# Designs tried in a protein design run: designed miniproteins, single chains. Part 22

Each design is a single chain, and the fold is of that chain. pLDDT is the mean over its residues in the fold that is shown.

## One batch from the design tools (miniprotein)

Design m789
Fold by ESMFold2-Fast:
Structure m789 (fold): chain A 90 residues (1-90)
Amino acid sequence: LQSQIDNYDQQANDSRQQAQDIGNTVSNSLGSQIGDLLDNGIRDPSTTDRNFRDVVNLSRSGSSSRTQQVSDQVDRTASYVGRRNRYLRL
């Protein structure tokens, strides 16, 4: 159980880092904001949906292509967080 939780948490953080890296190609400020919102959403399930939505909205200041790339990483992060939380629901 713990090893599965750790694996999904790691994968969620890897997707967060990729989203932050995409944001950094636009600006350091955008990358930092994306990283912070996703990190908090991964750590605190009560903020996940709001923070992930805020990340997608924040990325809309760039090109539609960059917004889509960030959205894809947010979806991956949400998938891994959901799988992690399934094991925590006992």
Scores: mean pLDDT 78

Design m790
Fold by ESMFold2-Fast:
Structure m790 (fold): chain A 71 residues (1-71)
Amino acid sequence: SKKLEAEVLRALAEMIYGLAKIDYQKGKISKEDLEKIKETVQRAIQAADEGNVEEAERLLKEAVDLYKKSL
């Protein structure tokens, strides 16, 4: 089901932002990088809420890449 796929992608996007916030609090990532991750995660969540699974997955992958590069 595309609806279940969207809900999973939404949860993963929220988890990535949660991890990024923790690493920010530990001084491991900059505020600028945290903001970029936040914006991309919010776009992924919006796409998931709209049922656009393909866009949500693309944005989730982008958020993961931004998070990896910020470390």
Scores: mean pLDDT 88

Design m791
Fold by ESMFold2-Fast:
Structure m791 (fold): chain A 72 residues (1-72)
Amino acid sequence: MQEVAEKLERLAEEVEERHPRAAAALRTAARLVRDEGRPELALEGLRAAAETLDPESAEVLRRAAELVEEAV
């Protein structure tokens, strides 16, 4: 779980300059996974953000959701 949160934080850093709203969603998901142990809420948040943001941001968030799903 912490490893997944670290991957989400790294992805947020990578996209922050181009997609700041996607980066914010990724950081929220990382906190839900790391601090609260709530990967289900992280998944719901990432999916909801993907529906409201631009297509490039949505693609990043969908990949992040897959990372959370694979970690179970």
Scores: mean pLDDT 81

Design m792
Fold by ESMFold2-Fast:
Structure m792 (fold): chain A 61 residues (1-61)
Amino acid sequence: SAEEAERLIERLREKLKEMGVPDDIIDLTVALLRSAAAAGRPITEETVDKAVEIAKKMAEL
């Protein structure tokens, strides 16, 4: 459901904050996942793990 996707996305946001990822990158990552969910793409634990990896790499740029 959309609510379940949003809960996973919020969990991701908190995880990225705990890791010290800048808010700008967190907001970008969250926006991309919300767009994917709106387009009907499933948001799963694997999706979250991939997004965390990408966000951490972006924070190094």
Scores: mean pLDDT 82

Design m793
Fold by ESMFold2-Fast:
Structure m793 (fold): chain A 69 residues (1-69)
Amino acid sequence: SEKEKLRKELLRLIGEILAIIGEIFDLEEKLKKETDEEEKKKIEEEIEKLKKKREELLKKAKEIEEQLK
């Protein structure tokens, strides 16, 4: 069934999104404790990349959810 394939893909995307949310949380906690300005910049750049990836995956998940309606 095509709907079953879409549900499995949606669940995989949800898993990826949750993993990214967790990684962002860990990096934000690390950023709060960091005292080296160069290291802070690297952490901020990684957080920004992860936020962009999260938004892309959320958009894809929304498109699949719409197809399942």
Scores: mean pLDDT 88

Design m794
Fold by ESMFold2-Fast:
Structure m794 (fold): chain A 116 residues (1-116)
Amino acid sequence: AAAARAQRLHDEIVARGETNLERLRKLRPDLPDEVIEAFREAMRHPDRAYEVYAMLEGMVLNAEAGRWDEPVTVDIPADLLRAAAAGDPTSLEEAKKIADQNVERRRAELEARRAA
């Protein structure tokens, strides 16, 4: 069912977000619990989950590269996030795809700087 598919996709992104929060906590044990809980709370909202996931993955990549103080930019169309929040499975899959593209862009940028 479409609703079951939408729930599965949201559960998947939340699980990935929790993995990223665990990774971030290990890389930055100085982060307050309030910051971790704020990200976890944001992940519970379907309209924010993909943006927060991409931001968390970017933060982990920055921490691993020793570039923690650099900004993480996430670019996902607001209309797409609203449609995904409304439970449209196609919009959820597209939002996930664009979130993954944002992560890959940051990874490529950091790799290019390391190679220079």
Scores: mean pLDDT 79

Design m795
Fold by ESMFold2-Fast:
Structure m795 (fold): chain A 59 residues (1-59)
Amino acid sequence: SAAEANGLLGIATASPEALAAARETAAELRRIGDAIDRGIALLRAGGSREDFLAAIGSK
């Protein structure tokens, strides 16, 4: 499709520095998401606010 072609062209024209920055940002967001998911699992198991904060690294 035209949208797919435009998406591929946009990726192909990105600078190596922009791609590296995007990958680093994605890795950091995944790390944060994993910590939040662990915190939510603890809350679902009847954990406290302190357990949640420890899981997300705020302790």
Scores: mean pLDDT 73

Design m796
Fold by ESMFold2-Fast:
Structure m796 (fold): chain A 65 residues (1-65)
Amino acid sequence: MLEEALRLAELAVEFKKSGNEEEAQRLYDHAAELARKSGVDEAAEAFKAGNYEEAVRILRKALEE
């Protein structure tokens, strides 16, 4: 599930870069829920605060552990 959360967050970054902000936000919201379900509350809170870069960093670190 953490790998899926990270993939969704990375996909959201690509949609945002392409100008599809609505789909990007939807993917960020889904990634936040997956992070929360996986016990990585810090990443979920970062997504909710709009700190997407920090949330992605936290998810990557969690996957390396």
Scores: mean pLDDT 79

Design m797
Fold by ESMFold2-Fast:
Structure m797 (fold): chain A 56 residues (1-56)
Amino acid sequence: ADLDKMFEAMVKAQLGLASGRPEAVEKALEALKSIQRGDAEKAYKLGLEAEELASK
């Protein structure tokens, strides 16, 4: 798996969780699960969605 993408996904997921917004938290948890499965591309995409939802 792409370690750089997984690291970025982890950071973005943490931002989603820190927001406390239900939609952002949900996407952040999905991103973390994708990291655990080794799916770097999916994790990165879900992390981006979590970050976007956290900023609303």
Scores: mean pLDDT 81

Design m798
Fold by ESMFold2-Fast:
Structure m798 (fold): chain A 67 residues (1-67)
Amino acid sequence: MEVDVPESVESVEVAEERLREAARRGDWLEVVRWALSVLGLEPDHERARRVLEEAGRGDFEGAVRAA
């Protein structure tokens, strides 16, 4: 199976904590990165999906607020 990860993030809870940390810093690149990691672990994750929807619209500040 093609589930290899370069850095072990095995828990959606850990990825969610990293997403919230990035949002608190206003680091939109890290917010998008961790939202993708969350969705890789849980594809129907509401918060991560909202982050990527906002970023996909070009609203990176909105993506940070959604996280």
Scores: mean pLDDT 76

Design m799
Fold by ESMFold2-Fast:
Structure m799 (fold): chain A 61 residues (1-61)
Amino acid sequence: MEARRAAEEAAIELWDRDPDASTERIEEVGRRAAEEAGAPEAEVRVSRAPDGTLVIEVRLP
């Protein structure tokens, strides 16, 4: 599903560009990318692991 990939790519790009970005901001960017890919009701959740890794979860309706 293209919407999931679009959300993940957008979130990763923001994190790479601005590692100080809040998880809420990264989620917002991911959700917007999913909407553009045709999934406006997609659920995007982002958290940071203790080792600094971003965990991105995208759920489609």
Scores: mean pLDDT 77

Design m800
Fold by ESMFold2-Fast:
Structure m800 (fold): chain A 57 residues (1-57)
Amino acid sequence: MKLEITGVKVNAELVQALLDAGAEILELTPDRIIVETDKPEEVKAVVEKFGGEAKEL
């Protein structure tokens, strides 16, 4: 499943947390991250912890 992540400060801690949650990073910009994941619940929980929003694509 593809997720669009917005509203987060993109930093090394967020990127590592997304990878640890089982996300594959497809696109990374300062204002947006697009990931592919088989674990959307875990990825959404990481995004919420970092104060952002995740949208299904």
Scores: mean pLDDT 83

Design m801
Fold by ESMFold2-Fast:
Structure m801 (fold): chain A 119 residues (1-119)
Amino acid sequence: EVTLTESGGGTYAEGSSVTLSSKGSGFDFSKSTIQWWRQAAGKGMQLVATISADGKKTSYADEVKGRFTISVDHAKQTAYLNMNNLKKSDTAVYYSVAIRMDGTTLRMFEGEGVTVTVV
């Protein structure tokens, strides 16, 4: 069974920093593209950050460029979202997603989500 277990949710002060983590089980992160998505109250899902399976390519939403950093520790099977200079607009439920191709089939695995509240 494939699972993503997120941690690092909570209530944080505006201007502070937090790192969210996602621990993978039942699959190899080095074979998956990892994404962080968020959903603020009354808004749709937003793709925040992506890292390629080889760890060499990253991309970010414009609202978080220069503040957020995505990384993966393949030895620990853990993905991270380092969030710096938090804004009240960063208040959302954050989800980790692992994506891979099994032959011609796209497979997506999603975590349960963690709530980040910025006050």
Scores: mean pLDDT 87

Design m802
Fold by ESMFold2-Fast:
Structure m802 (fold): chain A 55 residues (1-55)
Amino acid sequence: MQKIKAVDPITGEEVEADSWEELAEKIAELVRKKYPDKTLGEVFREAARREAAAR
């Protein structure tokens, strides 16, 4: 596949990857660096809430 671009819903930062799996890993690492005191579960829950609010 061609490179995939996505915006991290937590940080708003754009990420590029060669696969969906790599994209998910890069997002997780970025979140870990930005929010080291938060659990990944809390971060993803907040992202899900924002997606739901957007409708």
Scores: mean pLDDT 66

Design m803
Fold by ESMFold2-Fast:
Structure m803 (fold): chain A 62 residues (1-62)
Amino acid sequence: SKYIIRLTPEGLEKLSPEQAMELLKELSKKEFDTKEEAEEYAKELAKKYGIPEESFEVIELE
């Protein structure tokens, strides 16, 4: 299985339009082999954009 990261509506509200566009573009290009890798990447993005880790959801693709 592959994993992707989604930005929650609550997370989106905490970002400027420019930050939201950049982050969504970055997320659309990323797939992960493990849930752990996706969760670690989401934590790094949360720190980079100054939003809570709960702003992201990790989704498994079958």
Scores: mean pLDDT 82

Design m804
Fold by ESMFold2-Fast:
Structure m804 (fold): chain A 71 residues (1-71)
Amino acid sequence: AELERRRAEAERQIADWEATKPGVLAQLDAQIAKATPEERKGLELEKQAVENMPLGLRLSVDGVEAARAAA
């Protein structure tokens, strides 16, 4: 029951994030376009963090299965 609940909650959070992710990335791209070179480097790192954000949520539920599939 607990694993199923966590899976459903993580999937909901991932779905919510995937729905908003393009908008967040578009805002970051707009900021990068008008940023100074120093600001742009920081924003590019933020963009990479945004792109990787759902990985933590996914791994909290299916990390064991992913590791088994890779082994």
Scores: mean pLDDT 67

Design m805
Fold by ESMFold2-Fast:
Structure m805 (fold): chain A 74 residues (1-74)
Amino acid sequence: SEVERRLLEELGRALALARELYAANPPDMEAVLREAEELARKAAEAARAGDYERALELMREVARLLEEALARLE
C-alpha cells in the first residue's frame, strides 16, 4: 500500500538522520534522541493499532526533529 511504502521511507529517513546526529555527537544529542525515540514509540503503537496514517505523521515529526537538531550544528 502507499501508506505502508511511505512509512518505510520515513523510517529509513529517520534512521539515517539519527545516525548523522549520533556521529556529530552534539551536546543536546541525548535529549533530541530521547524525544525522537518517544515519538517513534507512539508511531509504533499507532501502526500496531492499524492507524498507519497517524504512524506516518509521527514518523514525519521524528524526521523534522532530527533535521532541526542537525541544522543547529552549522
Scores: mean pLDDT 85

Design m806
Fold by ESMFold2-Fast:
Structure m806 (fold): chain A 70 residues (1-70)
Amino acid sequence: MSSDEVIARAGLGEAERLLRLVEEGKGGREDAQGAVKSAEIAIEYAKKAGNEELVKRGEEVLRRARELLE
């Protein structure tokens, strides 16, 4: 696994965790903002790694996190 893929997977996992906290009413705006940031980093590194599946997963998480801020 490339270093870029490791970073992408870590960022995706963090974004998903923060998303769940907000969706479960245990997190706030700061957690939703953190999810956006982590998802953006995950997408960037997934693209560098050439892993299209990770890019798609990151984009889905990013969309959900952005909806929580709208």
Scores: mean pLDDT 85

Design m807
Fold by ESMFold2-Fast:
Structure m807 (fold): chain A 65 residues (1-65)
Amino acid sequence: MVGDVATAKYDFAGADATSLALKVGDKVVVTAVVDADAGWVQATSLATGETGLVPASFLEVVGTV
């Protein structure tokens, strides 16, 4: 959900320039749901400040901002 703080469960290298690269244990804030049917969300990395698209299945929600 938008505003959720989530932790990366898996490493994600990014698929293209619009994707966010993640390492297991990285924390992100979900800023938008861009394709709910395909399970993609827009998130901002709390470690790097970078914003991009990630698979929602790679994230575990741990709280809200």
Scores: mean pLDDT 73

Design m808
Fold by ESMFold2-Fast:
Structure m808 (fold): chain A 70 residues (1-70)
Amino acid sequence: MKLEKRIEELEERARKAKTREELVEVEIELGALDVGATILHLLGEISEEEYEKLQKRIDEILKEIEEKLA
């Protein structure tokens, strides 16, 4: 639940980012979120389906950032 809100916040920040520094900060926070999601999955706090869904959304946001940096 809180992970869904966090990824929505990061997606919004990535879309609104105007500087390279802002985009890099979102990348760092996405990496931290991915690690956190992996730990929660290993602890059984989130399902495999939810974990896979989160990873796909993280990948999509990272692609958007890469396009903005290119």
Scores: mean pLDDT 81

Design m809
Fold by ESMFold2-Fast:
Structure m809 (fold): chain A 71 residues (1-71)
Amino acid sequence: MELDRESVIELLEELIEELPEEVTKEQLVAALMKRGLPRSVAEAIAAEIQKFVGKEVLTREDLRRYVESLK
């Protein structure tokens, strides 16, 4: 992945504010693509988050925990 860790943190922090309380992996991929990420990069980020969280449905709290793990 070419995207800097800091850029991923910033992008996800902005995205969390605009996402529903619960999102599927597919919804997360779509949201990332809407922000200008290629599908392959969006899928890679979503897969890493899902691996970290270990759930089918991701909450905004789960996403915040993932962002904290990147710091």
Scores: mean pLDDT 79

Design m810
Fold by ESMFold2-Fast:
Structure m810 (fold): chain A 62 residues (1-62)
Amino acid sequence: DEEQKMRALISAKELGLSKEEVEKLLAGNPEIAAKVGRALAKRKERSEEELKEAYKALLEEL
């Protein structure tokens, strides 16, 4: 699910994960995914528009 991936990447950035850790998340690393998943469960949902803009900004940093 693309939306779930975008939310996970944004949360990883907000948690201060390194570029290498973010790349591992994109590769489906279960330890990093679990860490980000816990943060997502406690966070207010973003609108789809806000999510896309944050994701674009994150991709520019990668």
Scores: mean pLDDT 66

Design m811
Fold by ESMFold2-Fast:
Structure m811 (fold): chain A 91 residues (1-91)
Amino acid sequence: SMGEELVREAERAFERGDYATALDHLRQAVLVGDAKVRERAGELAVRLAFANPQYRSQAFEVLSLIEDPKVVSHTVGVILREIGDEIDKEL
């Protein structure tokens, strides 16, 4: 599907360090994809947010576009765990 293709392109952009392009593709994937595509896009957005703090707010903006209750619950859980780990690392 178009959404799955956008996630694959985002993964390729992320792998080459092009975080801005990855986020643009992830935003589009969330808007046009199904719940499975949005879950995968959300997981990559979380990974990107914690790999590169410069793009964290943009990654969280992509996550805010996800309205599926199950996907949101899963993604928020991952975010909270990563935030906890980051706070512990900074102490």
Scores: mean pLDDT 82

Design m812
Fold by ESMFold2-Fast:
Structure m812 (fold): chain A 70 residues (1-70)
Amino acid sequence: GIKEEIKKLLEELKKRGFLTDEELEELVRAIDNDDVEKVEKLLARAAVLKPPSEEEKEILRKIGELLRQL
């Protein structure tokens, strides 16, 4: 489902070093609770602390598209 696809993309961001284990766990919890605003806030905070690469920006764009469907 959409939540599983978002989680896969979040795991990819962790593998690339953009998200920590703790950030991933918090994001997964927000996804499971349908808390789109919290997901967006957490990802925006991560992007301020670690400016995303072009590949990470594309992953973030895909996550944003999927979040609109929740």
Scores: mean pLDDT 88

Design m813
Fold by ESMFold2-Fast:
Structure m813 (fold): chain A 68 residues (1-68)
Amino acid sequence: GAAEAAKAVVDLANAGAKTITVEGEGLGTIVVDASNPTQVTGAALRLIGEEPKKTTVKAGDTEKVFEN
């Protein structure tokens, strides 16, 4: 769900990702500078608020897909 996608964004930033790409159905693509806490928090809050039906979170070789 959206909460799991938001958690994945935060977890990837904490794991040392440089750039996180979030693709939400109906949201489009959000590119997050993982070194910027405001961008990380903003992306996570937007996912929780908008609850896209499908969210893909990418960082480096990691790709995670979440369905609501």
Scores: mean pLDDT 84

Design m814
Fold by ESMFold2-Fast:
Structure m814 (fold): chain A 68 residues (1-68)
Amino acid sequence: SEEIEELKKKAEEYAKKVAEGENAEESLKQASELIRKIYELDKEVGEEAEKYAVRAVIEYYERKQAAA
């Protein structure tokens, strides 16, 4: 579905911003809202988007620890 593909793309863009440390808190909030919408449309795609966002959060945390 085009709608699901667009939501997934936006969620991944926000997840990338989280990983890069660009406004991480707000970017994570936006990614989470988009992932919730994806789950309402397709549970399997929602799980994939959530796993991507989780990896981005881990990467952000690792970068933050390395920079400290």
Scores: mean pLDDT 82

Design m815
Fold by ESMFold2-Fast:
Structure m815 (fold): chain A 87 residues (1-87)
Amino acid sequence: MLRELAEALRRGAERARALAEKAEALGTETAKELARKLREAAEALERAAEAVEAGDEEAFAEEMKRIEELEKEIEELGEKLAEELAS
């Protein structure tokens, strides 16, 4: 279970980085900001995976809180980008 969780978190980080590259390629200010937040989420996901592997519950909880905050920011930026691209 813990190994599977760490692997899932690392896969999440890879997906976030891939999305960041695609966002950055759009070249808008909003897309570049979205790319930055996606890269921050990737880093937090990697640190969460490391915390799981180490059995560090406190570090895991801290990174999960950071991921939750970043998810909200990413959702807001994604909505803004969708509105900009629709016009």
Scores: mean pLDDT 86

Design m816
Fold by ESMFold2-Fast:
Order: C-alpha cells, then sequence, then structure tokens
Structure m816 (fold): chain A 57 residues (1-57)
C-alpha cells in the first residue's frame, strides 16, 4: 500500500536524523508527517469497513 511505503520511508529518515544528532525542529517535522500518514491510514481503514458492510447486502 502507498501509505505503508511512505510511512516506512519517513521512519528511515527519522532514524537517520536521530543517528546524526539532527536538530529538534527537524525531528518534530518528521514526527508530524508520520502522524499525518497514520491519520490517513485510519480513515482508509474506516472507509473499507463501511464498503465491506454495504457489500454484504
Amino acid sequence: DELAREEAELEKKLQEALKKGADKEEIKKLLEEMIEIGVKAVEEAVRRTVERRLARR
């Protein structure tokens, strides 16, 4: 899934930033991006659940 791939890429960037001792603001931005992707993933899961219930009928 596209969202899972983006999340994995951001996780790698966050790990790299932590290893090199990146600035606190840079780490904050990466975390905010990860949270945003997480919210989108939840929204998509809810939509799929609704579609599945409608398809049952």
Scores: mean pLDDT 75

Design m817
Fold by ESMFold2-Fast:
Structure m817 (fold): chain A 69 residues (1-69)
Amino acid sequence: SAARRDALFREIVRLLLELTPEQREKVAKYLGELLGIPVAPSVADIVEALRRLTDEQLEKVLEFLRSLL
């Protein structure tokens, strides 16, 4: 549902803002592997990449972020 997707997106962005630059590079690489394209390790580029993901891929990203913290 849109509400579930919005909640996932908000939680991912919240955690993303807590990451170090080195952790953001790991997230950008992981997103690049999921999308099959390079993703820059800036917050803005990561957020744009997240918009292109399926709900299932967003759940995987959330689990990955939690593993870094």
Scores: mean pLDDT 84

Design m818
Fold by ESMFold2-Fast:
Structure m818 (fold): chain A 99 residues (1-99)
Amino acid sequence: KPSKEELEEEVSLAMIVMMFAVAAATSESEKAKKLAELAIEAVTNPEKAEELIKEMEKINPEAAEEVRKIVEAIKAGDYEEALKHALKFVEELDKIDEE
């Protein structure tokens, strides 16, 4: 049986990735799509996260800051905080689409 902690980690990460994949698919802005794709890579490959976040900062520093907070929350095992910042990241993408 997976541990309760492993299930919480896997479910939370899957939810974050799903939110970002939906954002990438539904955004009309190429910037928002690229940010969502980079965010998926950053949360699924944490060893590359710093490099990816720096690329995101060149596009939108507010969105990049939210991804940094997600990655740090995941490292701390704080999946509630990670999900909170994932929602804020999607809000930043919506602002790009709305102009």
Scores: mean pLDDT 82

Design m819
Fold by ESMFold2-Fast:
Structure m819 (fold): chain A 70 residues (1-70)
Amino acid sequence: SLKEEIEKLEKKIKEYQKEIEELKKEIEELEKREDLEGILREIGLKLRIIGLEFEIELLKKKIEELKKKL
């Protein structure tokens, strides 16, 4: 069912949004550090957030295409 496929994609978006919020909290903790390892870790987490936001955008576009077929 197209409706079931849409619901699965919407659930995946919510999971990625939750991961982004968890990563943002980790970044806030790392911003209190002034060492190089903390800075490099923060950059890595920021890149992960960008990747997840891109995946969410792709999933939203896929959901809209599937909705057009209903």
Scores: mean pLDDT 86

Design m820
Fold by ESMFold2-Fast:
Structure m820 (fold): chain A 58 residues (1-58)
Amino acid sequence: MEKIERLVDEAIRKYGLPESLREELIRLVEGLIRAGLADEENIEKVVEMLAWTYAKYG
């Protein structure tokens, strides 16, 4: 999903996260979509929340 990759790349740049987290963040977002916890309406917020969590606690 091209949208997920773009949002993850933007979040990594915004929060100064390591590029090594890119694949992990993409997999987490895809997993949340598969579980019905993320969709096109909230995906931007989901990516931001995950990136913020890594920036705060990683």
Scores: mean pLDDT 79

Design m821
Fold by ESMFold2-Fast:
Structure m821 (fold): chain A 60 residues (1-60)
Amino acid sequence: MVPQEEIDRAVAELYLATNIAAARSAGDEELAQKYREILDWLLETGDPEAALERVRELEA
């Protein structure tokens, strides 16, 4: 059984990757870069909850 923390991290990574792709498709390189920075931070820290909090602040 996969721990919930691993599932939450995978979901956060997928969400960020999807939004990076969407921003690039829209021609918004600045937004794509901000999502990429959050993804890099998530991969460095392993904290999906804090990463998603940064996403909420960005999308506010």
Scores: mean pLDDT 80

Design m822
Fold by ESMFold2-Fast:
Structure m822 (fold): chain A 64 residues (1-64)
Amino acid sequence: MEEEAKKLIEEAKKLAEKLTDKAVKGAAMRSIEYAEELLKKGEYEEAIKVAKKVVEGLRQVLSQ
């Protein structure tokens, strides 16, 4: 679970780097930081859930 959370957080960061809108990128980075804090606390399941939602949301934004 820890490796899954790390992988999703890294993917979210890579997707956030592709964003041109500073406000959208800022919001995405805050959610990524929250997922990293959950990972540090050992809340792997919640970290995965948050990171996955960020990845899905950023893929939606980047496809439009």
Scores: mean pLDDT 80

Design m823
Fold by ESMFold2-Fast:
Structure m823 (fold): chain A 59 residues (1-59)
Amino acid sequence: SYTKVFIPASALGEESRFGGEVIEYLPDGAVVRIPEDQVEAFIEYVRKVFGEEAEVLPE
């Protein structure tokens, strides 16, 4: 299963490290799908490396 996550433009490409895939490009970032078991690690990675908040989107 996958979770939809919004990522800021600065973090584009980093989703591939976590088995993720871009599903929609937006002016300020992208919506990506991340395997559910990787979501917390991905959000922490984006926060730690980029100082940005990746946001879990509703189901």
Scores: mean pLDDT 84

Design m824
Fold by ESMFold2-Fast:
Order: structure tokens, then sequence, then C-alpha cells
Structure m824 (fold): chain A 65 residues (1-65)
């Protein structure tokens, strides 16, 4: 889906700006983000962005590795 691709790109850009390693998958219109080695502060910023995307009707899940 076009919206999911744009949302995934925004998450990837945020992760790069925070200096965090992420794996991003799109499965059945759902965005799955796996974060590796994030600090609590970096994780909070990612969760805040995920919540914003969910408010726009985008299905996003965030996992820690």
Amino acid sequence: MRKAAVAASSLALLAVSLGVEVKIKIEDGKIIVTVRGATPEQLEELRRHVEALREEGIEVELYEE
C-alpha cells in the first residue's frame, strides 16, 4: 500500500536521525518495526512516531530485539 510505504520511509528516516538500527517489514498492509540496541530515550521517540502513524489509521507494530 502507498501509505504504508511512506510511513515505513518516515520510520526509517527517524531511526537514521536517532542513530538506531531498525528492520522494517510490510506484511498485509501492517508495518512491523524491529529495533536493535536502542536506548530508552531513542525507543520513546520511535514509540511516539508509531503512535502518530496509528492515529492516521496506519497499522504499525514495534518490537525490541
Scores: mean pLDDT 80

Design m825
Fold by ESMFold2-Fast:
Structure m825 (fold): chain A 79 residues (1-79)
Amino acid sequence: SARAEGEALRARGRELDAAGRYEEAARELAEAARYYKLAGDLEAAAEAYREAALAAAKAAGLDLEEVRREAEAFVAKEL
């Protein structure tokens, strides 16, 4: 199911983040969010989008607080 696929992708993304593989983590977490959105689980989708944004910020050395604000704006508009 879309939800089960989202759960698997989120778990993988979190493992990649823990391993310092931030770019890969961001991609898996963003894909997880898409599957959660398809499953109608907007809360899980929002959380996965935030996790993806933070992983991407770590990879790029960006301001995490600015990226958090951007992620919240995206979630509020799209979900």
Scores: mean pLDDT 84

Design m826
Fold by ESMFold2-Fast:
Structure m826 (fold): chain A 80 residues (1-80)
Amino acid sequence: MKELSEEEKKLFEELKKELEEKAEKVRKESQEKGLSVEEIKEKIIKVIKEKTEEFKKKYPELSEVIDEWAEHKIEMIKAA
């Protein structure tokens, strides 16, 4: 497991929270629009991929931990 500084850990937690809140908002909006479960999953996965690429560009030092977290999250969504 990558050892992060206190500042890096705080930043990573903020990034995870932002991503989870954005994904939840997209899920709720998509459900309100009557999208299928599979369509909702695809939209959420797309949001996660897009946001993680943005975060890696801004914080390349966190790219490894961001990728590992995002891959795990996407797998969980696909398996749900």
Scores: mean pLDDT 79

Design m827
Fold by ESMFold2-Fast:
Structure m827 (fold): chain A 69 residues (1-69)
Amino acid sequence: ELELPPELVEELRRLGLEYLETGDPEPLLEGLLLLARARGVREELLEALRAAPEDRAIWERVAADARAA
C-alpha cells in the first residue's frame, strides 16, 4: 500500500482545518487535488478538475486514473 508523504499529510490537514473553520469549499478542493496527485493522477486531469469541479465526467476520469495507478 502506498503511504502518503508526511509533507502532503500536513498540507491536507491544514486545508481540512481551513475548510472546517471557514466553510469555504476551495480548501477542500485543493486537498482533493493534492490527494489525487499523490495517487498518480495525470496533471492534465487535475488541471481540468480545477477548471470545472462541477463536471462529473472529469471526476470519473480522475477516479479511473487513480485506480489504475
Scores: mean pLDDT 70

